# Ledger of designs, part 62: designed miniproteins, single chains, continued (3)

Each design is a single chain, and the fold is of that chain. pLDDT is the mean over its residues in the fold that is shown.

## One batch from the design tools (miniprotein)

Design m10270
Fold by ESMFold2-Fast:
Structure m10270 (fold): chain A 55 residues (1-55)
Amino acid sequence: SLEDFVLRRIEYLLKQGKTLEEVEAELREWIALSHPDLQPELEAVFEKALEKLRE
């Protein structure tokens, strides 16, 4: 699922030593470059993931 894909991407980037701020910036850029039809769904999933991690 898109949710699972986004969560795995976040985990991967964090394991590469990126900060949460860097992960947020990279994923926001990626979402902006994705197909417009997918952007709202990707943003929703991304924000849900951040609510758990960015506390």
Scores: mean pLDDT 76

Design m10271
Fold by ESMFold2-Fast:
Structure m10271 (fold): chain A 61 residues (1-61)
Amino acid sequence: MKEAEEKVKKGEEAFKAGNYKEAARYYGEALTLYQEAGVDPADPKVQEWGKKLVEAQEKTA
């Protein structure tokens, strides 16, 4: 899952920088890749990134 991992890292960097639109995009792309790979949506990491995606979306004006 190198591609999904790369998207998560970019999303976290954008989130920390306050670039919530970019963070939401990267987290969304990563979650799509994990879902396509059959990773359990109940996985704690997947749930954590999902929460960050929602938080980034809520912070977007």
Scores: mean pLDDT 78

Design m10272
Fold by ESMFold2-Fast:
Structure m10272 (fold): chain A 61 residues (1-61)
Amino acid sequence: SLADKLYEKLVEFGVDPGTAKAAARAIAALPSKEQQREAIRNVGKAFGLSDEEIEELISLI
């Protein structure tokens, strides 16, 4: 699922597993792809991810 893919990448990028699981589920539950992309940009910045890592997450949706 999208939530599982987001979770795996967030953990790979160094995000705490509990935080990654909550973020992945919340993003996957959003009703539109545009809202999912914006959520990935916002949470990625909050977690201190690089622009390249954020774009990798966006590529999953």
Scores: mean pLDDT 89

Design m10273
Fold by ESMFold2-Fast:
Structure m10273 (fold): chain A 64 residues (1-64)
Amino acid sequence: MGEAIARELIARALAGDEPVTSPWLSPEEAAVVARLLAGDERVVITDVEVAADGRQRFTIRKKA
């Protein structure tokens, strides 16, 4: 699941110039997404939110 979410976020970020925010992700999904986003040189993680229940949400944008 996290791999598909990461690919969609990257595609959305590359399609525009505005930041893109993920849904709230389980810790397991968030670990996969974080790894894939960190590995993609075309995007940058601008924000990471952590909910009280442990779920995480990422905001990314296209690198300049």
Scores: mean pLDDT 83

Design m10274
Fold by ESMFold2-Fast:
Structure m10274 (fold): chain A 80 residues (1-80)
Amino acid sequence: SSAMEKMLEKIEELIENDERLSPELKEKIKEIMRKAFEEGTREALIRAMVEIANLMSEAGIPVDDIGLFLQRIADVIEES
């Protein structure tokens, strides 16, 4: 739906504007989120958030920064 497309666009803006993420990591995270939205289930979104957290951790991003980033994504989803 157009509402889901707008939600994904806002999430992609959050990803693009996060200075802690490399361009490669931004692309990977965007791909994970797009796939989760294509599945369209709450379970797919939860799995995507876990996968993103693992990728950010492997990239050496501190746990507190990962938590703040994931909370911003969750806030966009909850605002719908």
Scores: mean pLDDT 84

Design m10275
Fold by ESMFold2-Fast:
Structure m10275 (fold): chain A 61 residues (1-61)
Amino acid sequence: SLIDEVVALAEKARQALLAGDEATANRLLREMMLLMDQLSEEEQKEFARRVREITRQRRAA
C-alpha cells in the first residue's frame, strides 16, 4: 500500500541520516514527499498513527 511505502521510505531516510548519507536521505525524502502528496487525509492520519506505534514499540523493546 502507499502507506507501507511511505513508512518504509521514512525508515530508510532515518537510517541514511544517522549514517551521515545526506544524498541518499534527500533522495528518499523527496520520494516520500511525492507519495505523501498522493495520500488522502485519512491515509495521512493512518501514516501518522503507524509512525507513532512503531516509535512506541521501539522504546518498549
Scores: mean pLDDT 78

Design m10276
Fold by ESMFold2-Fast:
Parts: C-alpha cells; sequence; structure tokens
Structure m10276 (fold): chain A 56 residues (1-56)
C-alpha cells in the first residue's frame, strides 16, 4: 500500500529526520515503511498513517 504525507513530520530515527508534506510512504509486507529511502519501523508507520498521511 502507498500513503501520501499530509503534513511535515520530524521522526527521531538515529537523529532527527524531516519528512515533508507530499512525500510518499510505501508500506512493506512486514508493516515497516519506506520514505525517501529511509526505513521506518512498523510502530512509527502506524502513528504516521493515523496522524500525518492518507492512502493513495
Amino acid sequence: KTYKMTKDVTIAVDGPVLIKKGDTLTILPDGSGVVKGITLPPAVVRVIIREAAEEV
């Protein structure tokens, strides 16, 4: 599944990473996500999907 960011979000993954409005989040079969080549753990992906992204 693919989601589009609806707002800018700063994620603390080995330091602050800025994910911008309009960036595409791709969900992998294990529940993790990839945005701009950065892999996010499933727990972080669930929060982003609820609060800062919409399905496309």
Scores: mean pLDDT 77

Design m10277
Fold by ESMFold2-Fast:
Structure m10277 (fold): chain A 70 residues (1-70)
Amino acid sequence: SKEELLKLIAEILRVIGDILELEKEIKKLEKQLEEGKPGAEEEIKKLKEELKKLEKELEKLRKELEELKV
């Protein structure tokens, strides 16, 4: 249905937004790591793990979207 499609698109956009914010934070922390700031390496590792989880969620949602098109 159109409502189901719109709901799925909204969820996909939300996950993409979360991925973009994590990528932005990782880049900021990578710059801080270059500047020798303590704790940046550990924080980067944590954010990269969260990024992998969101990328898997996005792939699952994209497969659900393809199933609605068929």
Scores: mean pLDDT 83

Design m10278
Fold by ESMFold2-Fast:
Structure m10278 (fold): chain A 109 residues (1-109)
Amino acid sequence: GPIGRRLYERAVEALRAGKSEEEIVADLMAFLYEAYKAGDPAAKAILDNGMTEEQKELAEKIYEARKNGDRETAVKLAKEMIEKGRGKFGESGIPAVALVNAARERLAA
């Protein structure tokens, strides 16, 4: 859908710009959560059906940090989401990490 494609394109552009995985995840989560707050049905479906409560809480905190210009806190929270997700949910259980991996595969081809 439109939001999934925009998330993927943002991940590809950020990888081309040499951004870290944590920086990309912070950008994707802030973008997704902003769309969720705006009432986007696809963003709502991703958060409500595709994310755990812990992942949603981290996404909200990342969004608030970005909104307040605190890029360093947003990146730190994104790193926490990645690390906890790998331990508890696997990489496929974190939509943002899955998007980064898909974008990385495209750039390696």
Scores: mean pLDDT 78

Design m10279
Fold by ESMFold2-Fast:
Parts: sequence; structure tokens; C-alpha cells
Structure m10279 (fold): chain A 66 residues (1-66)
Amino acid sequence: KQEEVDELVDRGHAAGNRGDLEEAARLYEEALSLEPENKVLHIQLAEVYRALGDEELAKEAREKAK
């Protein structure tokens, strides 16, 4: 479980580093499907949504991180 999440997070970081923010969001969403209570992942997803210009989704993800 955690190994799979770590792999998805690493891929998400790589996608974000390339500027592929939609792929980064997808990978973080997949990681969250495995660890729905992982607050750090909710924060990372919120930042990706913010970078994509979707402030509403970013706020929702940030709220779930609490």
C-alpha cells in the first residue's frame, strides 16, 4: 500500500516538474484513493489545482487536508 502510494507520488512530482499539471493531479488523486486521509497528499493536490487555475478544487482539497 505505502510503496504503491510512494510510486504514484514520485510520478506526480515528476509530472509536475515537467509542467504536466493535469497528469500530476491524476497521480495524486490515485494516491489519495489508496490513502484518503493523507493530509500531505491533499495539500499537494490543492497546490496542483491552484497551479491549474482551479481555485474551487484547490480550496476543497485544502479543506480535506484539515
Scores: mean pLDDT 80

Design m10280
Fold by ESMFold2-Fast:
Structure m10280 (fold): chain A 86 residues (1-86)
Amino acid sequence: MRAAEAAEEGAREGGERGEGAAGAAGEAGRGAERGAREGGASELAAELAEGAAATAGATAAAGGGGKETAIELAARAAGGAAEGAS
């Protein structure tokens, strides 16, 4: 039913709970955000990377192992948006 749940299950089930699937998704999101910012990408690219990182973290958290990652990435994305709005 929900695409996000299907994506989470697909990532984990593809490896048959290979233990790294959800964590890899969270790390990929973090890498994209960090790379965009450190590479001097435009603010638009940085915001897109933050959104991707938040999504990847949420996927990992739904798997049960990345709960802290999802909270951290979501807070960072929200913080960036709030700073830009202020």
Scores: mean pLDDT 51

Design m10281
Fold by ESMFold2-Fast:
Structure m10281 (fold): chain A 60 residues (1-60)
Amino acid sequence: SEIEKLAKELEKVLDELIETENKALENKLSQEEIDKLTEPLKKEGEEIGKKVQEELEKES
């Protein structure tokens, strides 16, 4: 289903976000640097999350 596909994409983005933050922390980057590195992934996750919400509203 569309929701299942979107949920898997969201999970993948969240996994990449966590991995990116962990690597940045290991390299002792500042919070500002971590935020800049993770910003594209956060935006991608937000867009997928909106699509999941829209699909849930259609099926409810």
Scores: mean pLDDT 80

Design m10282
Fold by ESMFold2-Fast:
Structure m10282 (fold): chain A 71 residues (1-71)
Amino acid sequence: MIDPLELARAFADIALGLARRMVEEGKITPEEALEWARELVRKTGKDFGLSDEEIERLVEEVEAALRAYAA
């Protein structure tokens, strides 16, 4: 069975893909996408029982990926 951290990371990857698509389609700004992704990852990490440190690492990974996309 996949561990909770890997499951949360997979969910974060899906959310990141959706955020990028919404920015590309002009539905939200890159800043709005970043804020949405932060909130979603934090909530999902809590729901999956991740530690605060694990959640903040996932947030940093998602932020870095969105910033790389916007650059």
Scores: mean pLDDT 76

Design m10283
Fold by ESMFold2-Fast:
Structure m10283 (fold): chain A 64 residues (1-64)
Amino acid sequence: SMKAELVSKGGKAALAGDGETARKLLAEAGASEEDINAVVEAGLAGDAEKATLYGARALIDAEA
């Protein structure tokens, strides 16, 4: 799904230190502000496991 690709790219952008690109991609995927904040904060902190988990939650919530 296009939303899944956007969430994946957003999480990768956050892990790379690009929080602004991450926020834009996650917003395009339809993620809530709460879920966007969780992914971006985890990614910028270098927590790949939490960024992946929060990304999965954001995708589920956006497709609900």
Scores: mean pLDDT 86

Design m10284
Fold by ESMFold2-Fast:
Structure m10284 (fold): chain A 68 residues (1-68)
Amino acid sequence: TPEARSHIRKAILALREGKLDEAIKHVEEALQVPGLTPEQREHLRRALEALKNGDVEEAIEHLKRAAS
């Protein structure tokens, strides 16, 4: 959805700026958007897990997959 894609883009931008807490917030907001497919939801969950583990590169890959 356009709303989910907006939150995902904000999360990626925050990560590029080194703002980890802001990125986590945007991923959590994307997960609350109605109308997510199971595949989009899974990639967002994996991105959140990667961020909590400090795996920024893995998180960005999952966020890009969720936005596709």
Scores: mean pLDDT 86

Design m10285
Fold by ESMFold2-Fast:
Structure m10285 (fold): chain A 62 residues (1-62)
Amino acid sequence: DMERMRQQALDELKTVLEEESRKAGVSQEKLDEYIKRLEEALKQGPEATRRTMGEIMEDIEK
């Protein structure tokens, strides 16, 4: 079931994103924005997801 696999991937990536955001002191509003971007990327496939995760991680490091 592709939808289950997508949800599992989202849950795993959200965990990483939440941990990194907590360490960096990112606001809940900004975290919600990142999650939304990640959900949209997951709809486009693995390549888009990897690119979007990279962009988010780079933004967090600013």
Scores: mean pLDDT 77

Design m10286
Fold by ESMFold2-Fast:
Structure m10286 (fold): chain A 65 residues (1-65)
Amino acid sequence: SYLEKALKYLEEGNYEKAIEYAKKALEQDPNNARAYEVLAVAYDKLGNYEEAQKYLDKAEELRKK
């Protein structure tokens, strides 16, 4: 799945591809909290802290459902 690819790239330190595949996972399921978590970690690792916080907040909102 796209989420599995995103997690694999995240583990390998390829944050740009992790973001690409996490976004593809969200195209299939826009309520996928785990895909938002991947985006948050990847953006944080790239130094994009504002984007990281936005995606973390979205993941937390979805986890409450």
Scores: mean pLDDT 86

Design m10287
Fold by ESMFold2-Fast:
Structure m10287 (fold): chain A 62 residues (1-62)
Amino acid sequence: DVAELAKQLSDADEAVRIAAARALGEIGSPEARAVLMEALGNSAGASQEFIDALYEALRRIR
């Protein structure tokens, strides 16, 4: 569910955030894409690993 994964993008655990980004990329819906783009826009100060996961997820979407 995109809504649950969107919530997990803000989790305290970085591994959970990265897993949520990957799962959204696998779903590939327009809603998942919008959530990933919002997360990327709000990624100031985020780790490079999380930023890379967001870019990889967006590249996977058709």
Scores: mean pLDDT 80

Design m10288
Fold by ESMFold2-Fast:
Structure m10288 (fold): chain A 68 residues (1-68)
Amino acid sequence: MELIEEAKKMVEASNGDIKKMRKAVELIGRALEASRTMEPAERRKVEEEARRLMEEISKMYNEVSLKL
């Protein structure tokens, strides 16, 4: 799914940039909305990848917020 792939690239390229992390969260949200019309198996794959990316963003954001 294009949106989830873009979100992953944003997370990898964020390097502590809060704006890029925020954009990744937005893309993940759009991917989840688009997945609602998918077959259940494909929807589960998008949801699992979104969960993993959100966990990664959360860890990175926590490190950045401690320095702000």
Scores: mean pLDDT 75

Design m10289
Fold by ESMFold2-Fast:
Structure m10289 (fold): chain A 69 residues (1-69)
Amino acid sequence: IPLRSDKATALELEKAVRAVLPEATFVFISDKELIVVLPPDTDWEAARAKLREIAESLGGEVGEPRRIE
């Protein structure tokens, strides 16, 4: 699940996501963008809702969730 912000760094986004989704792993795209990777058994719709709350608080946006293959 892509996550980007113009107001927060990718490291700040990672820290916020880890606090609510401790099983998440991350792929850093830039200093302002990362991809959140969740286990295949995760409720990705619930996770996406949490990511939107984080992005909103940090002045960012959540991209379209994709299956990684």
Scores: mean pLDDT 73

Design m10291
Fold by ESMFold2-Fast:
Structure m10291 (fold): chain A 60 residues (1-60)
Amino acid sequence: MSARELINRGIALKLRAIGLEFDLETDDSLSEEERRKLREEIKRLKEEADKLFEEADKLL
């Protein structure tokens, strides 16, 4: 896999995490359980993106 592909995937994951963070801040209709699941998903997406960026840096 190329560094470019890894970077593009990392960016996509970061953008998705930002979108979910915005939903958490603006959507008062979410239950506590849904909010917890979203926070876990946001953390996972950020961690995966960081791993992809680290792998891309090794290829550059």
Scores: mean pLDDT 83

Design m10292
Fold by ESMFold2-Fast:
Structure m10292 (fold): chain A 60 residues (1-60)
Amino acid sequence: MEEFQKEVDEGVEAIKRAIALHFARKELAKGVSPEEIERTLAKDFGISREEARRIVEEAK
């Protein structure tokens, strides 16, 4: 039964997104460039560059 695993995976992705968004907002407030934040999110959070860009844009 995949339903429970899907719920867990969706929860993990939601938490990762929330942490990434919080990180992006914090770094933007410090004056870190959007490009540097995108690179950090892609490298350290395992997020695609496209997804990282979306998160940074949402954080602005």
Scores: mean pLDDT 75

Design m10293
Fold by ESMFold2-Fast:
Structure m10293 (fold): chain A 105 residues (1-105)
Amino acid sequence: MEKAIEAARELGEEAERLAAAGDPRALEKAVIAYMTFVRAKAEEQGDEETAEAARILLEAAEKGKAELVLKALEEAAEEAKKRGISDMRKVIIEAAERVRKEEEE
């Protein structure tokens, strides 16, 4: 768990450096870093639902679908905002369901 959180931090720093340089790989690294962190934190807290959702999003990003993951997160976040929900855990779970449905079609 601690090793995964440290790896997520390093990937996040690399993503920021690539974004500053205009590298198109910045998005993929940022999504992978964030989902790695979320999964590790959820597993540490015994939150199996959020951990599984983060795993689904992480696997999709690692398969080159980082843009699909970002779109799902943005759509889930916008819906949560409209409902007055500030809980990022609910956003991540909803995003994973959206990605899963897209991959089945």
Scores: mean pLDDT 75

Design m10294
Fold by ESMFold2-Fast:
Structure m10294 (fold): chain A 72 residues (1-72)
Amino acid sequence: MYGELGLLAATQGNIEEAEKYAEKAEEAGEYFGASVAYDVISDRYLEQGNYEKAEEYREKARELRAKAIAQQ
């Protein structure tokens, strides 16, 4: 649920709300949902020209995706 809210916020360009829900998803163990939300957050930072933040969130998404796969 938190991952879906984070993804929705990120898709709408509300990065601050997206970060909040993605973090809650991660805390709740929703690794797949959190990873998808962080991927979209990364894309939003790329669109803004913030390459440092984009790379940080892309790496976070990659790590969480690996954790999600390990849980399956």
Scores: mean pLDDT 84

Design m10295
Fold by ESMFold2-Fast:
Structure m10295 (fold): chain A 90 residues (1-90)
Amino acid sequence: MTPEELYEQAKKLLDEAKKTGNPELVEKAARLFIQAASDYVARGEKEKALELLDEGIARFKELSQNPELKDAADRAIAELERVKAEIEAS
């Protein structure tokens, strides 16, 4: 799967999480954002990876306003911020 396809799948999982209130879909989406960012870095597209992680963080911050998704979204934000810091330090 390409990083572009991983990103599209992550967006679909977030849309489903909004509809169902299922925090497991938030966790799955976070993993796809991280994998897509990693794949962009592997292609030498570091700036694209950082842009993707910033977009993911913004999307999870929006989800954190839903009480049923807040804990999962907050964990996703922390994980994406950690991965972003690792990429910036490399």
Scores: mean pLDDT 88

Design m10296
Fold by ESMFold2-Fast:
Formats: C-alpha cells, sequence, structure tokens
Structure m10296 (fold): chain A 124 residues (1-124)
C-alpha cells in the first residue's frame, strides 16, 4: 500500500543520508574499513539490502503494522547482529556483535534518526 511504500522509501533515504555514519560504525565493529557497494530495494517484501565491499550485508525489513524496522547485519567473518528500531524510540539488540554495535555513537545517531522518521510517518 501507499503507506508501506512511503516507509520503505523513507528508510532507504535515511540509509543513504546516514551512509557515512553507518560505514564508520561497521568499520569500527569489523576492525577494518567497510564501504557500501550496492543498495537493492524490494518494495513487494518491504526490504532494503545493502552489500558492502567485504561481502558483509545489511537487510532492513519494514513492519508498518508494528511501527518497527528490523536491521539484520551479517558480517563476512561470520559476526552478526539484529537491531529492531521502534517508532517509540526503543531499540533492541541481539547477536554476537550486538554490544559492540550498540556502543558506536554513529550507530546510535542513525538508530535515533530512524526511530524519529518512523514516528513522523505514523503520526501523518
Amino acid sequence: DAYARQLVETVRALLERNLADLEAALSAVAGRPVTLTEIRVDEERLRITLTFDDGSTLVAEVYPEEGKVVLTFTMADGGWAVVTVYADGSVEYSGSLAERLAAQPEFQAFAAALAAALAALAAG
């Protein structure tokens, strides 16, 4: 529907606008530079996939009814994290890299921006 597509486009635009912060956070977690190579959008499945130069991936899945975005990080070395960002500003972390990712100021800023965007769309 129109709302779900607007959410996916908003999340995509936010990922692109905060790419430098996201790359900085992932580089800190990986212990080496990590640079984006590809963004793919699947509007039917409400999914955005980011591929990085080391083979690591980030899959953002949008859940409009729950007011949340689930970010799944799979690092080339086998490290992983799942981050759920809610429109109310709460953020949940799980996975082998969860504590390390949560400690990155650049990632905290990105997660806060994502939560604010979700809240704004839910209100409009």
Scores: mean pLDDT 85

Design m10297
Fold by ESMFold2-Fast:
Structure m10297 (fold): chain A 70 residues (1-70)
Amino acid sequence: PKLTDEEIKEIIKRVLEYRGVSPEKAEEMAEKVLQAVKDGNYEEARKILIEAGLSEEEAEAIVNFVKDQL
């Protein structure tokens, strides 16, 4: 199944908010993560998520999810 960029960002934002990231920060991080994955920079996407407060395993799961939707 393929999602739109807007749907992918909404899902990432929701996950970050569930993990305690503020709505403003979650929006910024979701946008940067989606762009990094589109650019093939998976390491940068993972680092952004970890800096936002996710575990390394959670960050990898989000990056893989986004890759599968593109």
Scores: mean pLDDT 83

Design m10298
Fold by ESMFold2-Fast:
Structure m10298 (fold): chain A 65 residues (1-65)
Amino acid sequence: HMITPLEQLDLMEELVRRAVASGNPKRVERALAVFERIAEHLKKQFPEYKEEIDARLAEMRALAA
């Protein structure tokens, strides 16, 4: 079964959430950077998901702040 772009982001969101839970600012910075890179790549491959990907990116940035 194919994983949707949003399902792939769900896995990466867990990475960011776990980094935030660790209390380590460097881990949060790195996890967010990975999430942002993947989100930008997915928006280029699946422009039809742009709005949903942008919303999730904004949520992860807010969580990391």
Scores: mean pLDDT 83

Design m10299
Fold by ESMFold2-Fast:
Structure m10299 (fold): chain A 75 residues (1-75)
Amino acid sequence: EAEKLVEEAERALKEGNLEEAIKLAEKAAKLLDDPQLIAGVKLVRDLYERGIADSSIARLLREVIEAIRKKIEEL
């Protein structure tokens, strides 16, 4: 379940759909119930809503998605 959300988030990010990618990453982090991952995605959402450049958001979001994937692999 979390793996599928991460795959969809990576696809949304590749397509430039930052809002959808953030939303999917939020769902994945909540399913894993990892406070650090949840906080990381919330930080990316906050920066996105504050109008930080899309290129910066995409970079940060990619790092968070990679962290979520790594957590799934530990399970």
Scores: mean pLDDT 82

Design m10300
Fold by ESMFold2-Fast:
Structure m10300 (fold): chain A 78 residues (1-78)
Amino acid sequence: LITTPTFDNVPLADVIKAIFEEAGYEVTVISEVELPTFSGAFEKVDPEETAKIIAKAYGLKLDVEKKGNKVKLTLTKA
């Protein structure tokens, strides 16, 4: 069981996807680079802000494209 407040060695794409899915979005994740795993906990405030903070901590840029309840997330090297 994965919850957004705590993760243990979860692939970063799955972490970011889970953040947006918990907020009610249908999520597509595209990675143009090799992604690390994430371990940690965070306060849930805003899914886009939270995901961008996590991506930035790993030297990645997160582009968010919203269309209704669908979100396309693109991870690239910052």
Scores: mean pLDDT 73

Design m10301
Fold by ESMFold2-Fast:
Structure m10301 (fold): chain A 98 residues (1-98)
Amino acid sequence: NPSVLQRVQELLDQLSDYLVQASAYINQAKTLKKEGRDYSEELKLAREYIEKAKKYIEELKALLPQLPPEEQQRVQAVIDKAEEKIEELEEEIKELEK
């Protein structure tokens, strides 16, 4: 189904952007922490992008059964990498809050 494939691609592109934004805010928070400055807003924004990414992963998972098996494998691999990246980002946030 071309319309489902198009929606999946849009969700994948947006998921990638959300993870890039979350990583950028975490890196900004790390810089501010090293400078002894408040980084609470940057961590808040990082968490908001992580939550948006998680919602898009759930939407992608809901669409998986509608894809051909080969496309399911490709999309599942991207989901797996995104979930691993989210775990890494959440651990970086925990380390910053110490």
Scores: mean pLDDT 90

Design m10302
Fold by ESMFold2-Fast:
Order: structure tokens, then C-alpha cells, then sequence
Structure m10302 (fold): chain A 92 residues (1-92)
């Protein structure tokens, strides 16, 4: 959805401010934020974002591989995915 894409862009911008190269993509009810060359602050933010997404009614998952962090937010529908992504952006 457009709202999920806007939330994903905001999440990527917030992640980049913490240190790293952030990209976001939306696929159906799944929002993925990938942070490359992530700082420790960006890694902590991604973990906080995953928790925030869960409080918003979505599912948050974080994977850390070297200096790359992937934050995935899944909703039961596009509205839930958008809410989860917005909460994740605030946590980042």
C-alpha cells in the first residue's frame, strides 16, 4: 500500500541517520528495511523497531549478518503492515 511505502521510506531515513546505508521495500503485507554498514546504534534501533512493530499489532523480526541488519515487519493486512512499519520507523 502507499501508506506502507511511505512508512518504509521513513524507516530507512531514520535508520540512515543512526549510521549506515538503508533501503526499504514493500511486498504485499511485508515491509523490509535493510541497513548495510550498520552502526551499533542502527542495530539497536532495528531491534527497538521490531519490538515497536509488535506493539502496533504486526510481527517484527531482525536478522544481523556481519554489518548488515534486516528488519522485517509483517502484517495480517496492508493496514496492519503500514501501522507496524510506522511504529518501527519511530523505534529506529
Amino acid sequence: SREAEEAAREAAENAAKSGGEAEARVEGTTVTITIRNASVKAMAGALAGAVAAEFAGGEGRVEIKGDTVTLTVVGKDEETAARGARAAAEGL
Scores: mean pLDDT 84

Design m10303
Fold by ESMFold2-Fast:
Structure m10303 (fold): chain A 55 residues (1-55)
Amino acid sequence: MEELKKKYIELVKKINEVITDPARRAEASLKIGEAYRKGDFEKMEKIVEEVIKEA
């Protein structure tokens, strides 16, 4: 459980480091949070990749 939460936190940190727009960071973090609640870790990673690619 704790390991899974750390993984989620690391992905959110990665977005916050790469994305300079606070509103876009918030949107990405929300989407990742939804995927995390669903237990869809593959989707969390995909969201991070898509957001970073567009940055």
Scores: mean pLDDT 75

Design m10304
Fold by ESMFold2-Fast:
Structure m10304 (fold): chain A 59 residues (1-59)
Amino acid sequence: SSAERQETLERIRELYREYKEAVKEGDAEKANEKLKEIVELVREELGEDTVVVIFPPKV
């Protein structure tokens, strides 16, 4: 449903914010864990036709 999809997208946005913060802090382990969570969530919840493009913050 559109509501469930919107909720999933909001969760992905939250994870991406955490990922960006970890990258800025130089915490590679935390950044990798957040990245993994984003990819797995997209794949499992939104389906294989969903393309994920993740940009690290500009230094």
Scores: mean pLDDT 73

Design m10305
Fold by ESMFold2-Fast:
Structure m10305 (fold): chain A 70 residues (1-70)
Amino acid sequence: SMEKQAERDKLFAEGEKLIREAMKKVLETNDPELAEKLGEVIYRFELARRLNASPETLKEIVEELKKLLS
């Protein structure tokens, strides 16, 4: 539905912003563990995009990205 697509688009935009912030944190901290965790979340984020995942799945990925920035 159009409503679900709009929600996905918003969550993708939020996820992309958080990924950029997390990448900056990796470069500033030079933390290999953070880099590995971020890479795994990015892989799942792109997989969710390709599979047209539910907004619920995207929200879980967004929350994981927020935790990496904590």
Scores: mean pLDDT 87

Design m10306
Fold by ESMFold2-Fast:
Structure m10306 (fold): chain A 91 residues (1-91)
Amino acid sequence: SELEKRIKENPDDAKAWLELGKELEKEGKLEEAARYYLLAIGLDPKYAEAWYNLGKVAEKLGLLEEAKKYYQKALELDPNFKEAAERLKEL
């Protein structure tokens, strides 16, 4: 895929890892999606969207305590992240 090409050419492209994680999440490959979101976070620890997406995957996997922590981290990095705030209210 184009994302795989981007990663091979620049493995430090945190956005490409995030986008690849989103593709895997759409395919239902939740554990693989989580690994790629963690890679994006490792490259950019302030990447609020990656923390939020990791939270969504953790929630889908039934890891509710981890999901809360990840949503809280997304909000700490971006206080206007409405989706993360709404997920925390429902957990």
Scores: mean pLDDT 88

Design m10307
Fold by ESMFold2-Fast:
Structure m10307 (fold): chain A 83 residues (1-83)
Amino acid sequence: VLELALEAAERAVELKRAGRSEPDAIAEVARWLAERERDPRVLNMAVSAAMEALDGGEVVNPGTGKPMSEAARRAVEELRRRL
């Protein structure tokens, strides 16, 4: 679990360095994760690690009423498509 989360975070940073936008990097990592893991809890944990690694902005707890980042929204959509 922890190893998968770390790998997802590293992959997201690598994709962003390669010129991918943050939302595209997160979406690609979410697809990569969905191929390797079927447990939604583990997937959510790994996607969260990738988002945090990108330090990519306004990810506030959904309960605060702040808009979710575009990266978070795309990651959730991609995971739903795969699950």
Scores: mean pLDDT 63

